# Designs tried in a protein design run: designed miniproteins, single chains. Part 91

Each design is a single chain, and the fold is of that chain. pLDDT is the mean over its residues in the fold that is shown.

## One batch from the design tools (miniprotein)

Design m3171
Fold by ESMFold2-Fast:
Structure m3171 (fold): chain A 77 residues (1-77)
Amino acid sequence: MEELDEIIAGRTVTAFVTLRINGEEVTIGLPTDLTDEQMRKILEILLEKTGSDEVLARFGGTGSPPELVGDALFTLE
């Protein structure tokens, strides 16, 4: 989780990402200007800490750009 804090440190939280990890929902505040690469790094960090093999990520937030609102499914082996 420390690496996750570094990714979002000093940035304005403008959207919330809800991740489903091993059947549990975890909501994280993130800036809307994150790249796909940064999102993948966040998911890798979470999987490393929790030991989950499947993650479902969703973006949502008032005033968020439409391109960042939706469902993203990531599967890491």
Scores: mean pLDDT 48

Design m3172
Fold by ESMFold2-Fast:
Structure m3172 (fold): chain A 71 residues (1-71)
Amino acid sequence: MEIVVSMIRMTSGIAKSSGDLELARAFERLADWTERGGDPERAREALLQAVRLSQQGKLDEAVEVLERAVR
């Protein structure tokens, strides 16, 4: 669980450094949700899917994936 949270927060930091502030905020929400007892497997899957979408330039879709995971 802690490893998944650390990976999500690191990825958020990278997004913030690239100027993708909404994406960074969505990753931080996923990390906070996971720390509060959210499913770490669901968090890991959302992280991987969002990273793939962001690499394709689909930032809005990446944000939606992360927001959907915490619902």
Scores: mean pLDDT 84

Design m3173
Fold by ESMFold2-Fast:
Structure m3173 (fold): chain A 100 residues (1-100)
Amino acid sequence: SIDDLIDELIEALVNNDEEKAKEVMAKLREAMKKLSEDEIMAAIKKLLDKLLENAKNIPSELQEQAMLDLLAIASELLSEEKVEEVIKYVQEVGKKINEL
């Protein structure tokens, strides 16, 4: 499921497993292609929330890469309006992480 892939990605990031994180992110992208825009938005926001929750245990470089990868997925799969919403959410999460 998409939720299982989100959890696998967070685990890979916490374990500093860059190769595994890249593989799981690719699987998330492929899984998201089969979802509605609202389901994709919900999945991206859930993943960003989990990145924030685990921020102290994930290297900053891997957090930045994950956020960039999610923006790339959003730009590919979502309408312009929903991409703007994702950008704002990423900015809010990034600000909160930097304040930790």
Scores: mean pLDDT 88

Design m3174
Fold by ESMFold2-Fast:
Structure m3174 (fold): chain A 70 residues (1-70)
Amino acid sequence: SEVEKAKEEARKKLGELLLKAQDTITDPEKFRRVAETVARGYREIDSAKTVEEVKKALERLQKEIDRILA
């Protein structure tokens, strides 16, 4: 289904963000916050019922990660 494809793509993007954080972040507290946000993000994406909910969840999660890294 379209929703399942959107969830798969969102999970891939969150995984990529986590991998990039592992490579670039030297501050262990910032990394912990990113890892916690990604873990929560997987649960939010899995609970989404529509493609729009998946996209909005991913957008919010990306903004949250950007704020942690600022």
Scores: mean pLDDT 85

Design m3175
Fold by ESMFold2-Fast:
Structure m3175 (fold): chain A 85 residues (1-85)
Amino acid sequence: SMAEELRERGEELVQYAEDLRQILLDAGQGKFVVPEELAKKLLDEALEIAKKLGIEPTVENLFLLAIEVPLKEGERLLKEAEALE
């Protein structure tokens, strides 16, 4: 159903954001180095958002934006799915 598809997509986006948050915590503690390809993708996406919002494009700020955007989108999809049930 449409509700099931929206729920699955929302759950995937929330999990993705939580996984990224954990990666950043581990990297900040020196336990993990973020792969260059993943870092580039996240930075490129977040840089466009930072540009529009006038946020200073530090690596830390860009990674926080990269987490917040999919998290909020996932939460929106989960609410939409619940409204259809």
Scores: mean pLDDT 75

Design m3176
Fold by ESMFold2-Fast:
Structure m3176 (fold): chain A 66 residues (1-66)
Amino acid sequence: SREAKLKEVEERTRRVLREVYGLEEEDVELLLEYWRTQSRTNAPATEKELELAKKLEEREEELRKE
């Protein structure tokens, strides 16, 4: 079902964001909510969502330096 597939994708994404990128639960939920609303509205990204995107880029760069 569509609901089961969405739940699986969100769970997988939540896991990667927490385990690989080291994001806190609050930040993970904010990003997931943004992606959910983006599929239903054309609302622009908030400042906090842009800050989280920057945080993800910084984490990726840290992981690359391993």
Scores: mean pLDDT 68

Design m3177
Fold by ESMFold2-Fast:
Structure m3177 (fold): chain A 73 residues (1-73)
Amino acid sequence: MPLSAEEAARSLEAGARAARAGDAAGGQVGFHYGLTAFPDNEAARAGLAAGAAGDAASAYEHGVRAKQIIAEA
């Protein structure tokens, strides 16, 4: 199914919030879904890496930036 920019942005936000709440698996799913639509989004890749490392605060910050990149495109 094609991913819209809005759907990708919501997935990135959900992933960032899940990572902040300590749900590493939910965070990873959200970031991966966003990256499927926007593979060049380096902030989404950084958020995924931070979440995988257990750095919830950085994962959230990167998720916010990843959404901004989509909005700027």
Scores: mean pLDDT 71

Design m3178
Fold by ESMFold2-Fast:
Structure m3178 (fold): chain A 71 residues (1-71)
Amino acid sequence: SFDELVEQGLRALEAGDYDGAIAHFEQARSVAKTNEQKALAYRLIGVAHLRQGDEAAAEEAYRRADELLAA
């Protein structure tokens, strides 16, 4: 489910497995049913990229989340 994939991603993020976290959050995005769920997944993808030092990828993910919530 969306919630299970988010939880798995958060555990990977806490463990410092940023690539694993991104993979789980991207899977969560793919099964998301609402714009709010998709926006949450994008924000979490952004956080993982920021932890890796990829500010450009983080900024793009946050932009995608903001667009979904403005719709």
Scores: mean pLDDT 86

Design m3179
Fold by ESMFold2-Fast:
Structure m3179 (fold): chain A 94 residues (1-94)
Amino acid sequence: MLSEAGEKLVEAGKEVVRESKGEKLPKGIGAALIGIGAAFEAEILLKQGRYVEAGQVLIDGGRAVLELAREVGSEKGAKLAEEGIRGGEAIKKK
């Protein structure tokens, strides 16, 4: 089961893809792949008790998804990515 922050990054990537069309579609696909990858990598690290590393993966992945969301004009994707970053920061603090 993915962390709540990881789930937010997957949702962000899906929303960015949904709102991406034509020339922006590759950026939307990139956001989805980054969000999914960060969510799964963080889950593996969390299962190992590596909270600082898991939080950092979610922050870095979330920032990349946020940038791509802004480039395609996905306000909902950007908001979800920001929530994922905030969740990663909370995990890192533990």
Scores: mean pLDDT 86

Design m3180
Fold by ESMFold2-Fast:
Structure m3180 (fold): chain A 85 residues (1-85)
Amino acid sequence: EEIEKLIKEGEEEISRLEAQRDKHNALADQYRKLAEEYEKSGDVDKAKEYRQKAIWHEAEAAILDIQIATLRLGTENEVKRLLEK
């Protein structure tokens, strides 16, 4: 049935995006910790570099969250549309 296929395909795509988001969040956390360690050791330049890397990965994760939310809403609306017909 078309509805089951839409749900399955949506879930598979969302799972892929969630994995990418989780990877970016994990890297952001690692870079935040590295920035703190470099700041603690007085290496201001490296602390700044790793903070910038953390911010970039945080931004990428946020974009992926928006994509996931958009896909969830799109799939939900499409399922509702098909159920009403």
Scores: mean pLDDT 84

Design m3181
Fold by ESMFold2-Fast:
Formats: structure tokens, sequence, C-alpha cells
Structure m3181 (fold): chain A 89 residues (1-89)
């Protein structure tokens, strides 16, 4: 039982999300999480730029998916399904 490097990276992403959990509806809080994850090397510059161009829900879903170890395709499906549900509300 030693955590893999991948599981450690996922735990770091989750921890940064948890720090901002009180105000995740705020674009500024998510921008801060994205910048911090970039500083920690958990997001590439390209990924960070893509996230900053996304709406608030898509950013949150992407970061959640990365924290859960989801693939890029699985994250895209998560965002699509979530947006569909939000449109019904």
Amino acid sequence: FEPTEESRERAKILAELAKEAGDLSNKESLDAVIEKLKELGLLSEEEAERLLAMDTFSRYAYLYGRAMGMSEEEIEELIEAGKEKLAEL
C-alpha cells in the first residue's frame, strides 16, 4: 500500500477543489484553483488556458473529473450530461 503518483496527483486536485468548496459558484474561486493547480504542475499551461475559457460548471466538472481519474472523453461526457440536466432546471 503505497499511493501511486497518479493517485497522489488526483488527491492534490481534490484538495485544491475542497479549499474553494465554500464558493465554487464564483468564477474567481475557480480561477484561483486553476492557477494553483498549474503552479503545482497538476495542469499543463494548455489545460489551464482551456479551463479559463470554459463556463463555471464546465470548469468544475473538468476539475472533478481529473480528481476522480477520469479520461478526457469521460470528462467531456460528464460536462455534456450535466449541461443537459442544468438546461432542464
Scores: mean pLDDT 69

Design m3182
Fold by ESMFold2-Fast:
Structure m3182 (fold): chain A 70 residues (1-70)
Amino acid sequence: MSLSFTISSEEDLKEFGKVREEILADPRVTEDSKAALEKTYEILEQWLEKQKAKGRYDAVASVTIYVEEK
């Protein structure tokens, strides 16, 4: 399964977080895919905070994540 997100705001990050929670709760998804998804979320959260700290509210990140099933 592939998931694509565009993150430009905290609301976008929150919507990504909801999908993350659903995937983490799915027992069919591999533990490696869950770990990669959690790490990607942390990187995006840190990236968004850094953009805000620089006064940049027009920054956009596009992310595609590949989720493997057991």
Scores: mean pLDDT 79

Design m3183
Fold by ESMFold2-Fast:
Structure m3183 (fold): chain A 70 residues (1-70)
Amino acid sequence: MHIEVLLGPAHEHLLEPIVELAKEHKDKHEFTIAFGDSPRTRIYVDGKLVLDRAGLSAEEGRALLEEILA
């Protein structure tokens, strides 16, 4: 799967947890991580939007991405 993560500017605290998860799963999935211009964090799987959220904590963001990768 190709997983694209567009981080909202207010979600820079999610960058390190997301990069760590991407490294853990790099043998199974392809990852693209970038900052978007939206205040919301968006996750696309094979070009389909699966997550679109604002106000995520590092713990919530990590848990949601782990669920998507399961």
Scores: mean pLDDT 78

Design m3184
Fold by ESMFold2-Fast:
Structure m3184 (fold): chain A 88 residues (1-88)
Amino acid sequence: ASKYPLVDDLVKRGEYRLAGEFLYRVAKLNPDSPEAPELYLQAGEFYRKAGDYDKAIEAYRLALEKSKDNPELRKKAQEFIDEVEKEK
């Protein structure tokens, strides 16, 4: 995405774990950002693609926790947590 060209480049190279780690750290370093819940959700998706299910669940839980005013994002995070917990 135009906001994070590095993530787009990493994804094109199949570096899903690094893409997830980048977004996770951006969200963690910017706790006051309204974008942080979405960044955690995206980080979880990349961790899941990398097979890092524990980190995916952690990121999704943070997305859920930080998105109290966003029912759609909270629903997605919970659904992704439920899916990954079944795939462990």
Scores: mean pLDDT 82

Design m3185
Fold by ESMFold2-Fast:
Structure m3185 (fold): chain A 85 residues (1-85)
Amino acid sequence: DDARKRALAALAASPEGRALALEVAERGIEATLAEGEELIREGERLIREGEATGDAELIERGRELVKEGELLRTVAETARVTSTE
């Protein structure tokens, strides 16, 4: 769970992270999970395309999207535990 620990530590340490957690609670956990999954799928598609074409920039972009999607899923999963009261 290194990615989760890193993401949560970064979120807890930043005002942006705290604001994002509030937005997740407000807009709904399911919608945020869906966005995260879309970003991961798009990122994986770009990585695959970049590997097929030898486009290092496309691979890097895809990796960034996967990272952002994983972050959103981590935040949404954390908000789930918190918002169940």
Scores: mean pLDDT 73

Design m3186
Fold by ESMFold2-Fast:
Structure m3186 (fold): chain A 80 residues (1-80)
Amino acid sequence: ALEALQEADRLALEAGKLAESDPEKAEKLLEEAIRLLRENREAIVEYLQSQGLSRAEAEEAVERMIRDLEEQREELKKKA
């Protein structure tokens, strides 16, 4: 759960570094980060609940993380 969240953050950070030099690779890294959040959604929700969030709040938090990454991917497409 925490490891998947940290890996998604790492991929998003790496994508940001590559956005200008290799936007195609940056897009693939963002897609992988989104995939990790989606595949590990339940485990991340359970982790966030252990940190004091309700299930509904935890699910909303994961949805916001995914939306933020999807927005970053859309911004990369605008720069083309």
Scores: mean pLDDT 82

Design m3187
Fold by ESMFold2-Fast:
Structure m3187 (fold): chain A 79 residues (1-79)
Amino acid sequence: SAEEDKRRAEGYRRLAEEGKEWAGYAAKGYEAAAKSDYKEAAEYFKKAAEIAKENGDKEMAEHFEKLAEEYEEKAKEAA
């Protein structure tokens, strides 16, 4: 739901303030998802995954890569 996406965005915003750069992009992804901007959400989650991978956080990278694919499919269905 949009409320759940907004809540997740707030959580990731706090992690970004603590210096986790990938979390800033995750927050933008959930903000876009809450607005049903699924293509933009997918792009932000893909960027979060790339940064997490660069930082050696393979588990977070895989999580956000999966989210990016999920939102890419939602964007195709909405088109």
Scores: mean pLDDT 84

Design m3188
Fold by ESMFold2-Fast:
Structure m3188 (fold): chain A 87 residues (1-87)
Amino acid sequence: AQAALAAHEAARDGYAQKSIDYSNKLDELQKEYERKKAEASKLTPEQRDKILKGYEDEIKKAEDDYLKNDQALSAHWAAEGALRAAL
């Protein structure tokens, strides 16, 4: 029981660190996107779309990675809660 709980806590700490890393990457990408969007506001719609499409794709990928990591974190929290309740 204690060994299983310790293993889940170690796994959760890994996912928690990844959550911080993904959150920081998303924040940086969003700030860069808003900066480029402001710069592109002076361009034609076609030029704007061409420039911003790459950033939008990177943001979407980072959001998907973050959500996947968050789901894994939630599963480990639930497992720890069940193990603690059984102790």
Scores: mean pLDDT 78

Design m3189
Fold by ESMFold2-Fast:
Structure m3189 (fold): chain A 72 residues (1-72)
Amino acid sequence: MIEFKADVPESVRENVEKALENVVKELGLTNPKATVIDVREDGDYYLVKVELEGEKDGKPFKETLILRVPKT
């Protein structure tokens, strides 16, 4: 489940969702929850600050990460 607390352009939302799905899969998280808390422009990219929560190997997981998402 993804919650947007920052204003994210519609064209970028799909790219953010795909990037987060990949991160969740790579980390092997169960019951993932992502909260987008900040978005900044950086040239041809957006820097999207996300608080990612879930469980990894039955233990609580909570990290803040920055996704670099193309504007196109």
Scores: mean pLDDT 78

Design m3190
Fold by ESMFold2-Fast:
Structure m3190 (fold): chain A 68 residues (1-68)
Amino acid sequence: MPSPLELLETQWAHLQAVLPTLSREEALAALDTLIAALETVLAEDPDAPQRVRDMLAAARAQRDALRA
């Protein structure tokens, strides 16, 4: 079974692949869901790898760009 982090990495890769095909509303909903999941992982494991923080930062930046 993949770890929660491996599942999040897979979800991130999938979202990045489909993001250009999504509407603004769909993209925002998908990013908000992923951001919430990443924030939960970091809250439960403060020693989580830097790549979790990198994904969270990238997801937040994409969300903020879509809201601007």
Scores: mean pLDDT 81

Design m3191
Fold by ESMFold2-Fast:
Structure m3191 (fold): chain A 110 residues (1-110)
Amino acid sequence: SRMEELRRFLEEAIEALRRSLAKGDELLKNKEKLTEEELNRVKALRLIYEEQLRVLEEELERLERGEELTEEEVIEALIEAIKEAVKKAVEEGLLSEEEKEILEKEIEKG
């Protein structure tokens, strides 16, 4: 069913994000080997991945409660989470306004 396909998509996306976060955590444990620019990018990506993970886990919980979800609704929620995380990363000095504009343009492309 569409709901079973969406559930599999969510479970796979959650696993992929958890792996990405674990890799980021490994890099942060060896932060002395990173430049300031590299460290800031790892921290920014962590914020983006954590917000995506939160949204995907909330959407999976909604499916488990028997709520009907569309792939479009999940994608829209993810895009908004990424935009908010990118904005926060700029506010925290982890990304430049130029890097934000590049990321927002890539999100708009899909």
Scores: mean pLDDT 84

Design m3192
Fold by ESMFold2-Fast:
Structure m3192 (fold): chain A 67 residues (1-67)
Amino acid sequence: SAEEERLRRGLEGLERGIAEATSRAMALTNLHGAKELRRLAEEMGDEELARRAEEVEQRASQKVAEL
């Protein structure tokens, strides 16, 4: 669906943002975005997107701890 495609693109963009974050403020913004995308994926019932969103949230959380 269009909603699934938007979520998938959002996760791709967020993964790039997390990798490129150079400040704690950037990392926290990415973490907030990751939590929102995970909530949306879970609400949609798409197990594949939900698992990917969980991985993205974990990476975002780790990046915050590093900065």
Scores: mean pLDDT 85

Design m3193
Fold by ESMFold2-Fast:
Structure m3193 (fold): chain A 100 residues (1-100)
Amino acid sequence: MREEKLRRISNLARRIEEIAIEMVRSGEWSEEKFEEMLRAAREIAELARELGLERIAELAERLVEVIEEARETKDLEAVKKAALELSIEIGLALIELGLS
């Protein structure tokens, strides 16, 4: 239940980070990868709200905005930074809950 949702959030955040790092390393734009990151970030925000993890929900919503902006600006470093901030906060929440 709660642990399954937290694991899902963690897995989604890791996937976003992997995609962002790959895009930065390759220098290659991909609409498919952006759509995957957007879906993952939105799912994290929804799950975080259900769990009362307000800070994680806020960071996931911010990540959605950064990804949408990056479609126009091609600023993959901004996406990577936002994804890392979200990943760190999720890690801290997991440690606090004893699920690290």
Scores: mean pLDDT 81

Design m3194
Fold by ESMFold2-Fast:
Structure m3194 (fold): chain A 81 residues (1-81)
Amino acid sequence: KPSPEEALERAKAELEKAIAEHGADSSVVLETVFRIIGELVAQGYSKEEVLEILEGLAKWLIEQYPQFEKLLQSIIDFVRK
Protein backbone atom coordinates (compact mmCIF):
# COMPACT_ATOMS: atom_id res chain seq x y z
CA LYS A 1 0.00 0.00 0.00
CA PRO A 2 1.18 3.64 -0.48
CA SER A 3 2.77 5.58 2.40
CA PRO A 4 0.47 7.85 4.45
CA GLU A 5 2.29 10.87 2.91
CA GLU A 6 1.55 9.60 -0.63
CA ALA A 7 -2.07 8.85 0.38
CA LEU A 8 -2.46 12.41 1.74
CA GLU A 9 -1.10 13.95 -1.49
CA ARG A 10 -3.50 11.84 -3.61
CA ALA A 11 -6.40 12.79 -1.29
CA LYS A 12 -5.54 16.51 -1.71
CA ALA A 13 -5.44 16.09 -5.52
CA GLU A 14 -8.79 14.22 -5.54
CA LEU A 15 -10.46 16.92 -3.41
CA GLU A 16 -8.98 19.79 -5.51
CA LYS A 17 -10.31 18.09 -8.67
CA ALA A 18 -13.80 17.65 -7.18
CA ILE A 19 -13.94 21.31 -6.06
CA ALA A 20 -12.67 22.51 -9.48
CA GLU A 21 -15.30 20.42 -11.33
CA HIS A 22 -18.33 20.88 -9.01
CA GLY A 23 -17.61 23.97 -6.87
CA ALA A 24 -16.60 24.57 -3.25
CA ASP A 25 -19.84 23.20 -1.76
CA SER A 26 -20.39 21.22 1.50
CA SER A 27 -22.05 18.32 -0.39
CA VAL A 28 -19.08 18.02 -2.80
CA VAL A 29 -16.59 18.06 0.11
CA LEU A 30 -18.65 15.55 2.15
CA GLU A 31 -19.09 13.10 -0.77
CA THR A 32 -15.42 13.33 -1.82
CA VAL A 33 -14.04 12.91 1.73
CA PHE A 34 -16.21 9.81 2.35
CA ARG A 35 -15.08 8.39 -1.03
CA ILE A 36 -11.45 8.97 0.08
CA ILE A 37 -12.15 7.22 3.43
CA GLY A 38 -13.62 4.22 1.55
CA GLU A 39 -10.56 4.07 -0.73
CA LEU A 40 -8.16 4.16 2.25
CA VAL A 41 -10.07 1.41 4.10
CA ALA A 42 -10.15 -0.73 0.90
CA GLN A 43 -6.35 -0.28 0.59
CA GLY A 44 -5.86 -1.70 4.11
CA TYR A 45 -5.12 1.43 6.15
CA SER A 46 -5.90 1.15 9.87
CA LYS A 47 -8.39 3.47 11.62
CA GLU A 48 -5.45 5.37 13.18
CA GLU A 49 -3.76 5.80 9.76
CA VAL A 50 -7.06 6.97 8.18
CA LEU A 51 -7.50 9.53 10.99
CA GLU A 52 -3.90 10.81 10.52
CA ILE A 53 -4.48 11.26 6.77
CA LEU A 54 -7.88 12.94 7.36
CA GLU A 55 -6.41 15.35 9.94
CA GLY A 56 -3.70 16.36 7.42
CA LEU A 57 -6.31 16.73 4.65
CA ALA A 58 -8.60 18.82 6.91
CA LYS A 59 -5.75 21.15 7.99
CA TRP A 60 -4.76 21.70 4.34
CA LEU A 61 -8.36 22.30 3.14
CA ILE A 62 -9.24 24.68 6.03
CA GLU A 63 -6.29 26.92 5.00
CA GLN A 64 -8.03 27.46 1.61
CA TYR A 65 -11.70 27.13 2.73
CA PRO A 66 -12.12 27.91 6.47
CA GLN A 67 -15.92 27.52 6.09
CA PHE A 68 -15.44 23.71 6.04
CA GLU A 69 -13.79 23.46 9.51
CA LYS A 70 -16.96 22.32 11.34
CA LEU A 71 -17.90 19.83 8.57
CA LEU A 72 -14.41 18.28 8.58
CA GLN A 73 -14.37 18.05 12.40
CA SER A 74 -17.75 16.22 12.24
CA ILE A 75 -16.37 13.71 9.69
CA ILE A 76 -13.22 13.10 11.78
CA ASP A 77 -15.34 12.59 14.94
CA PHE A 78 -17.57 10.12 13.03
CA VAL A 79 -14.54 8.06 11.87
CA ARG A 80 -12.97 8.16 15.38
CA LYS A 81 -16.11 6.54 16.86
Scores: mean pLDDT 84

Design m3195
Fold by ESMFold2-Fast:
Structure m3195 (fold): chain A 88 residues (1-88)
Amino acid sequence: MRALATVTVKAKPGKEKEVLEEAEKLAKELSKRPGVLHAGVSNKGDTVTVSIVAESEEIARRLAEELSEKLSKLPSVESVEYRVERLP
C-alpha cells in the first residue's frame, strides 16, 4: 500500500533560502531511491515541506527518518518533524 511521508522543517530567521535549497537538493536525491514514486518540496515563509510518496509505509517512514536526521543537523534549521500516512 502506497504511503505519503511529510517532513516539515522550520528555518531559523534569515536562513529560509538555505533550508529550501538543501531540501530541494535532498528531495531530488530521494526521487532516485528504490521504492520512491514522487518527491517534492514546497515552502511558506519559514516553513519548508518535503513530500515523499513511496510504494510502502515502511519505505516512506525510513526515508522520512533519514531526511529528518540530515535536516536536523543543519545549523540553519530550528526544528524538524515528520508524519507518515497510508494512501488509498
Scores: mean pLDDT 85

Design m3196
Fold by ESMFold2-Fast:
Structure m3196 (fold): chain A 90 residues (1-90)
Amino acid sequence: SPEDEKYKQILLDIFNDVIDGLKQSSDPEEQKVADEMEKLKPILEQLLKQGKLQEATDLLVSQLDKAISVTKDESRRRMLQSLKDWIQKL
């Protein structure tokens, strides 16, 4: 459906934005989580292609939890938490 295609794009965009944010950090822990997320990106893309939206959402939420746990900057951590809360309400 058009709503499902929109949702898929939102999940993928958030996943990529989180990776990019972590990569811009000088913190080795944040960079390590970014590297792990990049390895999971093909799995996310396959779940989205198969229409497994709940499994894709669960994968993104689990990676947001990891990103939040390693993010030292308070404003970035709050932004990640807000993204997680918003996704869980969709």
Scores: mean pLDDT 89

Design m3197
Fold by ESMFold2-Fast:
Structure m3197 (fold): chain A 85 residues (1-85)
Amino acid sequence: SALTQQQTVLTALQPEIAQIDTILEELKTQLPDLSQTIDSLSNAIKNLDAKEATVAYWRLALELLSREDGTAVLSRLMVKLAKLS
């Protein structure tokens, strides 16, 4: 069933989800004005909602790219997330 599959996937991904949560909490400390966008991404990842996670990620990425220092922040975030692939 979908519920059983979701529970199995959640158990398998728990270490990666915990690492991503830590990265996003650190990012919220650095960018408190983006806390809602970061929370939306964090919640989508924890719920394994791939569509919402993708949309939230692109919203965050576009917001970061619009900022003077955002490219450096985005690059560091991408490096940290790539290690979790």
Scores: mean pLDDT 68

Design m3198
Fold by ESMFold2-Fast:
Structure m3198 (fold): chain A 83 residues (1-83)
Amino acid sequence: SSKIEEVEKIVEKIKKLLPDEPELISLLQGILDALRNNDKEKVFSYSQQLIAYIREHPELVTENPEVAELLEKIGQIAADFVK
């Protein structure tokens, strides 16, 4: 799927921008793996966990505008997938 490939590229970009954020990377990998497995419940669950994590660590998006844009793209893909 072209959308799964897009998410794969975004996850790899975020790994380069924030290599010392293993919990963020783990949550993004969880979304990617759930998308690959066509698992809407897990896509929703990991997306909610990601939102909670960003709420606890707002500096990840306020100090990294490229990361904020990439996370927004993943969020839109996940939201469209769980419809």
Scores: mean pLDDT 87

Design m3199
Fold by ESMFold2-Fast:
Structure m3199 (fold): chain A 63 residues (1-63)
Amino acid sequence: ELVEQLQKLIEEMRKRRENAEKAARDFSEEVQKKLDEQIQSLTDKVLQELNDRIRRLAEELAA
């Protein structure tokens, strides 16, 4: 009876620890994904600005 109660407590504590570890991992993965999305967005914007400048320079040189 006491042994069964202790085993149940240990199992519940183990489950809580596993859930906490998973939550920490999921949070880290979500942060990394958001960082990657921001980096991609900034890269695309810089490339577009560079292409626009190159096009303007080409138009000026063609005149």
Scores: mean pLDDT 79

Design m3200
Fold by ESMFold2-Fast:
Structure m3200 (fold): chain A 92 residues (1-92)
Amino acid sequence: PLERLSPEELEEVKERVEKEKKELEEKIKELEKEGEDVKKAEEVEKKVRELLEEGKIAEAIELAEKAGKESELTGYKIGLVIGEFALEKAEK
């Protein structure tokens, strides 16, 4: 249950999320250089963002899990999007 963070807890979470974000961004760059289908990953990322904006969280998670099994690049990109969305909701 992380939906109600205090301001102090939020600062600690932000620092942790920023470090994890940098690590994910590095992995994404490596996979893009290996020739993964970046266009397909971007299309799935767009759909996940759309579902999250519509409040269809369960559908967004299902799509993320399915896409992540088919493409490691897509999995990392969607993980970053969901992490950013969760942090934004915690900040308000």
Scores: mean pLDDT 70

Design m3201
Fold by ESMFold2-Fast:
Structure m3201 (fold): chain A 75 residues (1-75)
Amino acid sequence: MVVKVKADERGLGIVYDTKGNIGGVVPGSAAERAGLKQGDKILSINGQPPDGRAIVAGDKVVVERDGEEIVYEVE
């Protein structure tokens, strides 16, 4: 599945670790509106391993949730 998400000037609005584990979602953010949740796992950002950086417009993020792979295209 591919989901297009508009990020604001602060990015997508998630907090994640260097292993891609999403520890939090900012209330009112693009991430919350897109259905991203604490406990989701980022597998890659633009084909690279997650590194803890802010996710911004233009990034392609692959997320795994309950064994499903979801691609988020950030606009």
Scores: mean pLDDT 79

Design m3202
Fold by ESMFold2-Fast:
Structure m3202 (fold): chain A 61 residues (1-61)
Amino acid sequence: SLADEAKARLEAVRREAAARGASSAELLQRMVDILAEVSPHLSEEERREVERHFRELLAEF
């Protein structure tokens, strides 16, 4: 699904940021960019699901 693809993209960006020692601010900006790109193509339910995953990934960084 598009939501699963968005979650995978967020996870990939977090892994890349962690690997290169990026700041939390840089990770936040990259993840927000992904959300902005995918959100118009997601349903309300899918957006809430992806946003929840986004917050969980940020909290663990």
Scores: mean pLDDT 83

Design m3203
Fold by ESMFold2-Fast:
Structure m3203 (fold): chain A 92 residues (1-92)
Amino acid sequence: MLEEAEKFGIELGLEVKDDEAWKKAYEKIEKTFSEEEEKNVAKLSLAFAAYLASYGYSKEEIEELLKAAKAKDYETLKPAAEKIKEVEKALE
């Protein structure tokens, strides 16, 4: 289920451009997932995808960067490193 939460968050993140879209995205996550860990993973993936999409990254590129973040490949993640560190700290 964590991989599904991750993909769900990324897809929602690509669609959010304003506060109203963020609110609707969180409501979808709350309705889709019942486990707190899955909700948190989806919300963090949403934030990660929204941030990178705002800089012109595609869905495929965002998925690759998320894999690199999990592998702690910070050289690949250098442009987003600060946001990735914030996400990693939130998962502690």
Scores: mean pLDDT 70

Design m3204
Fold by ESMFold2-Fast:
Structure m3204 (fold): chain A 91 residues (1-91)
Amino acid sequence: SRPLTPEQEALVAKWVAELNKAITEAAAEKGLEDYADYLKYFARFAIGEAVAVKGLTTKEGILEYLKERAKKELPPFLAEFVTELIEKLLS
């Protein structure tokens, strides 16, 4: 695999930080704190793939990709949680 460019590294770092904050806050609100670290790990992986593999650069593209991966890879209740969270971040 090709290394990330500095611009891609900055995009990954930005969206990982934003998603980590959003996951922490939303998980606490919904009583899903026990899943927060797992969801953060998933988000970091999916954001990295969106930027490095799919070449996505926009907020909308990166977050929609994360939503698609959540629907395919997470248990239904966590996929629903991530989908709702991303829809709030896109509004």
Scores: mean pLDDT 86

Design m3205
Fold by ESMFold2-Fast:
Structure m3205 (fold): chain A 63 residues (1-63)
Amino acid sequence: SSARREALQQRVEELRKQAEETIANARRMGDEDPSLRPISERAVEVAKQVLADAEAEAQARAA
C-alpha cells in the first residue's frame, strides 16, 4: 500500500541522515587521531553497507 511505502521511505531517509552523521564523526575521529584512521575507514564502510541493506529490505517489504 502507499502508506506502507511512505513509512518505509521515511525510515530510509532517517537512516540516511544517521549514516551521514556517523560518516562525518568517523572521518573527524580519523583526522584528529591518525592511528584511528583504519577504524574510521571501516566505520564509514559499515555505515554505507547498513544503509544499502536497509534500502534493499525496504524495497523487499514494499514488493
Scores: mean pLDDT 80

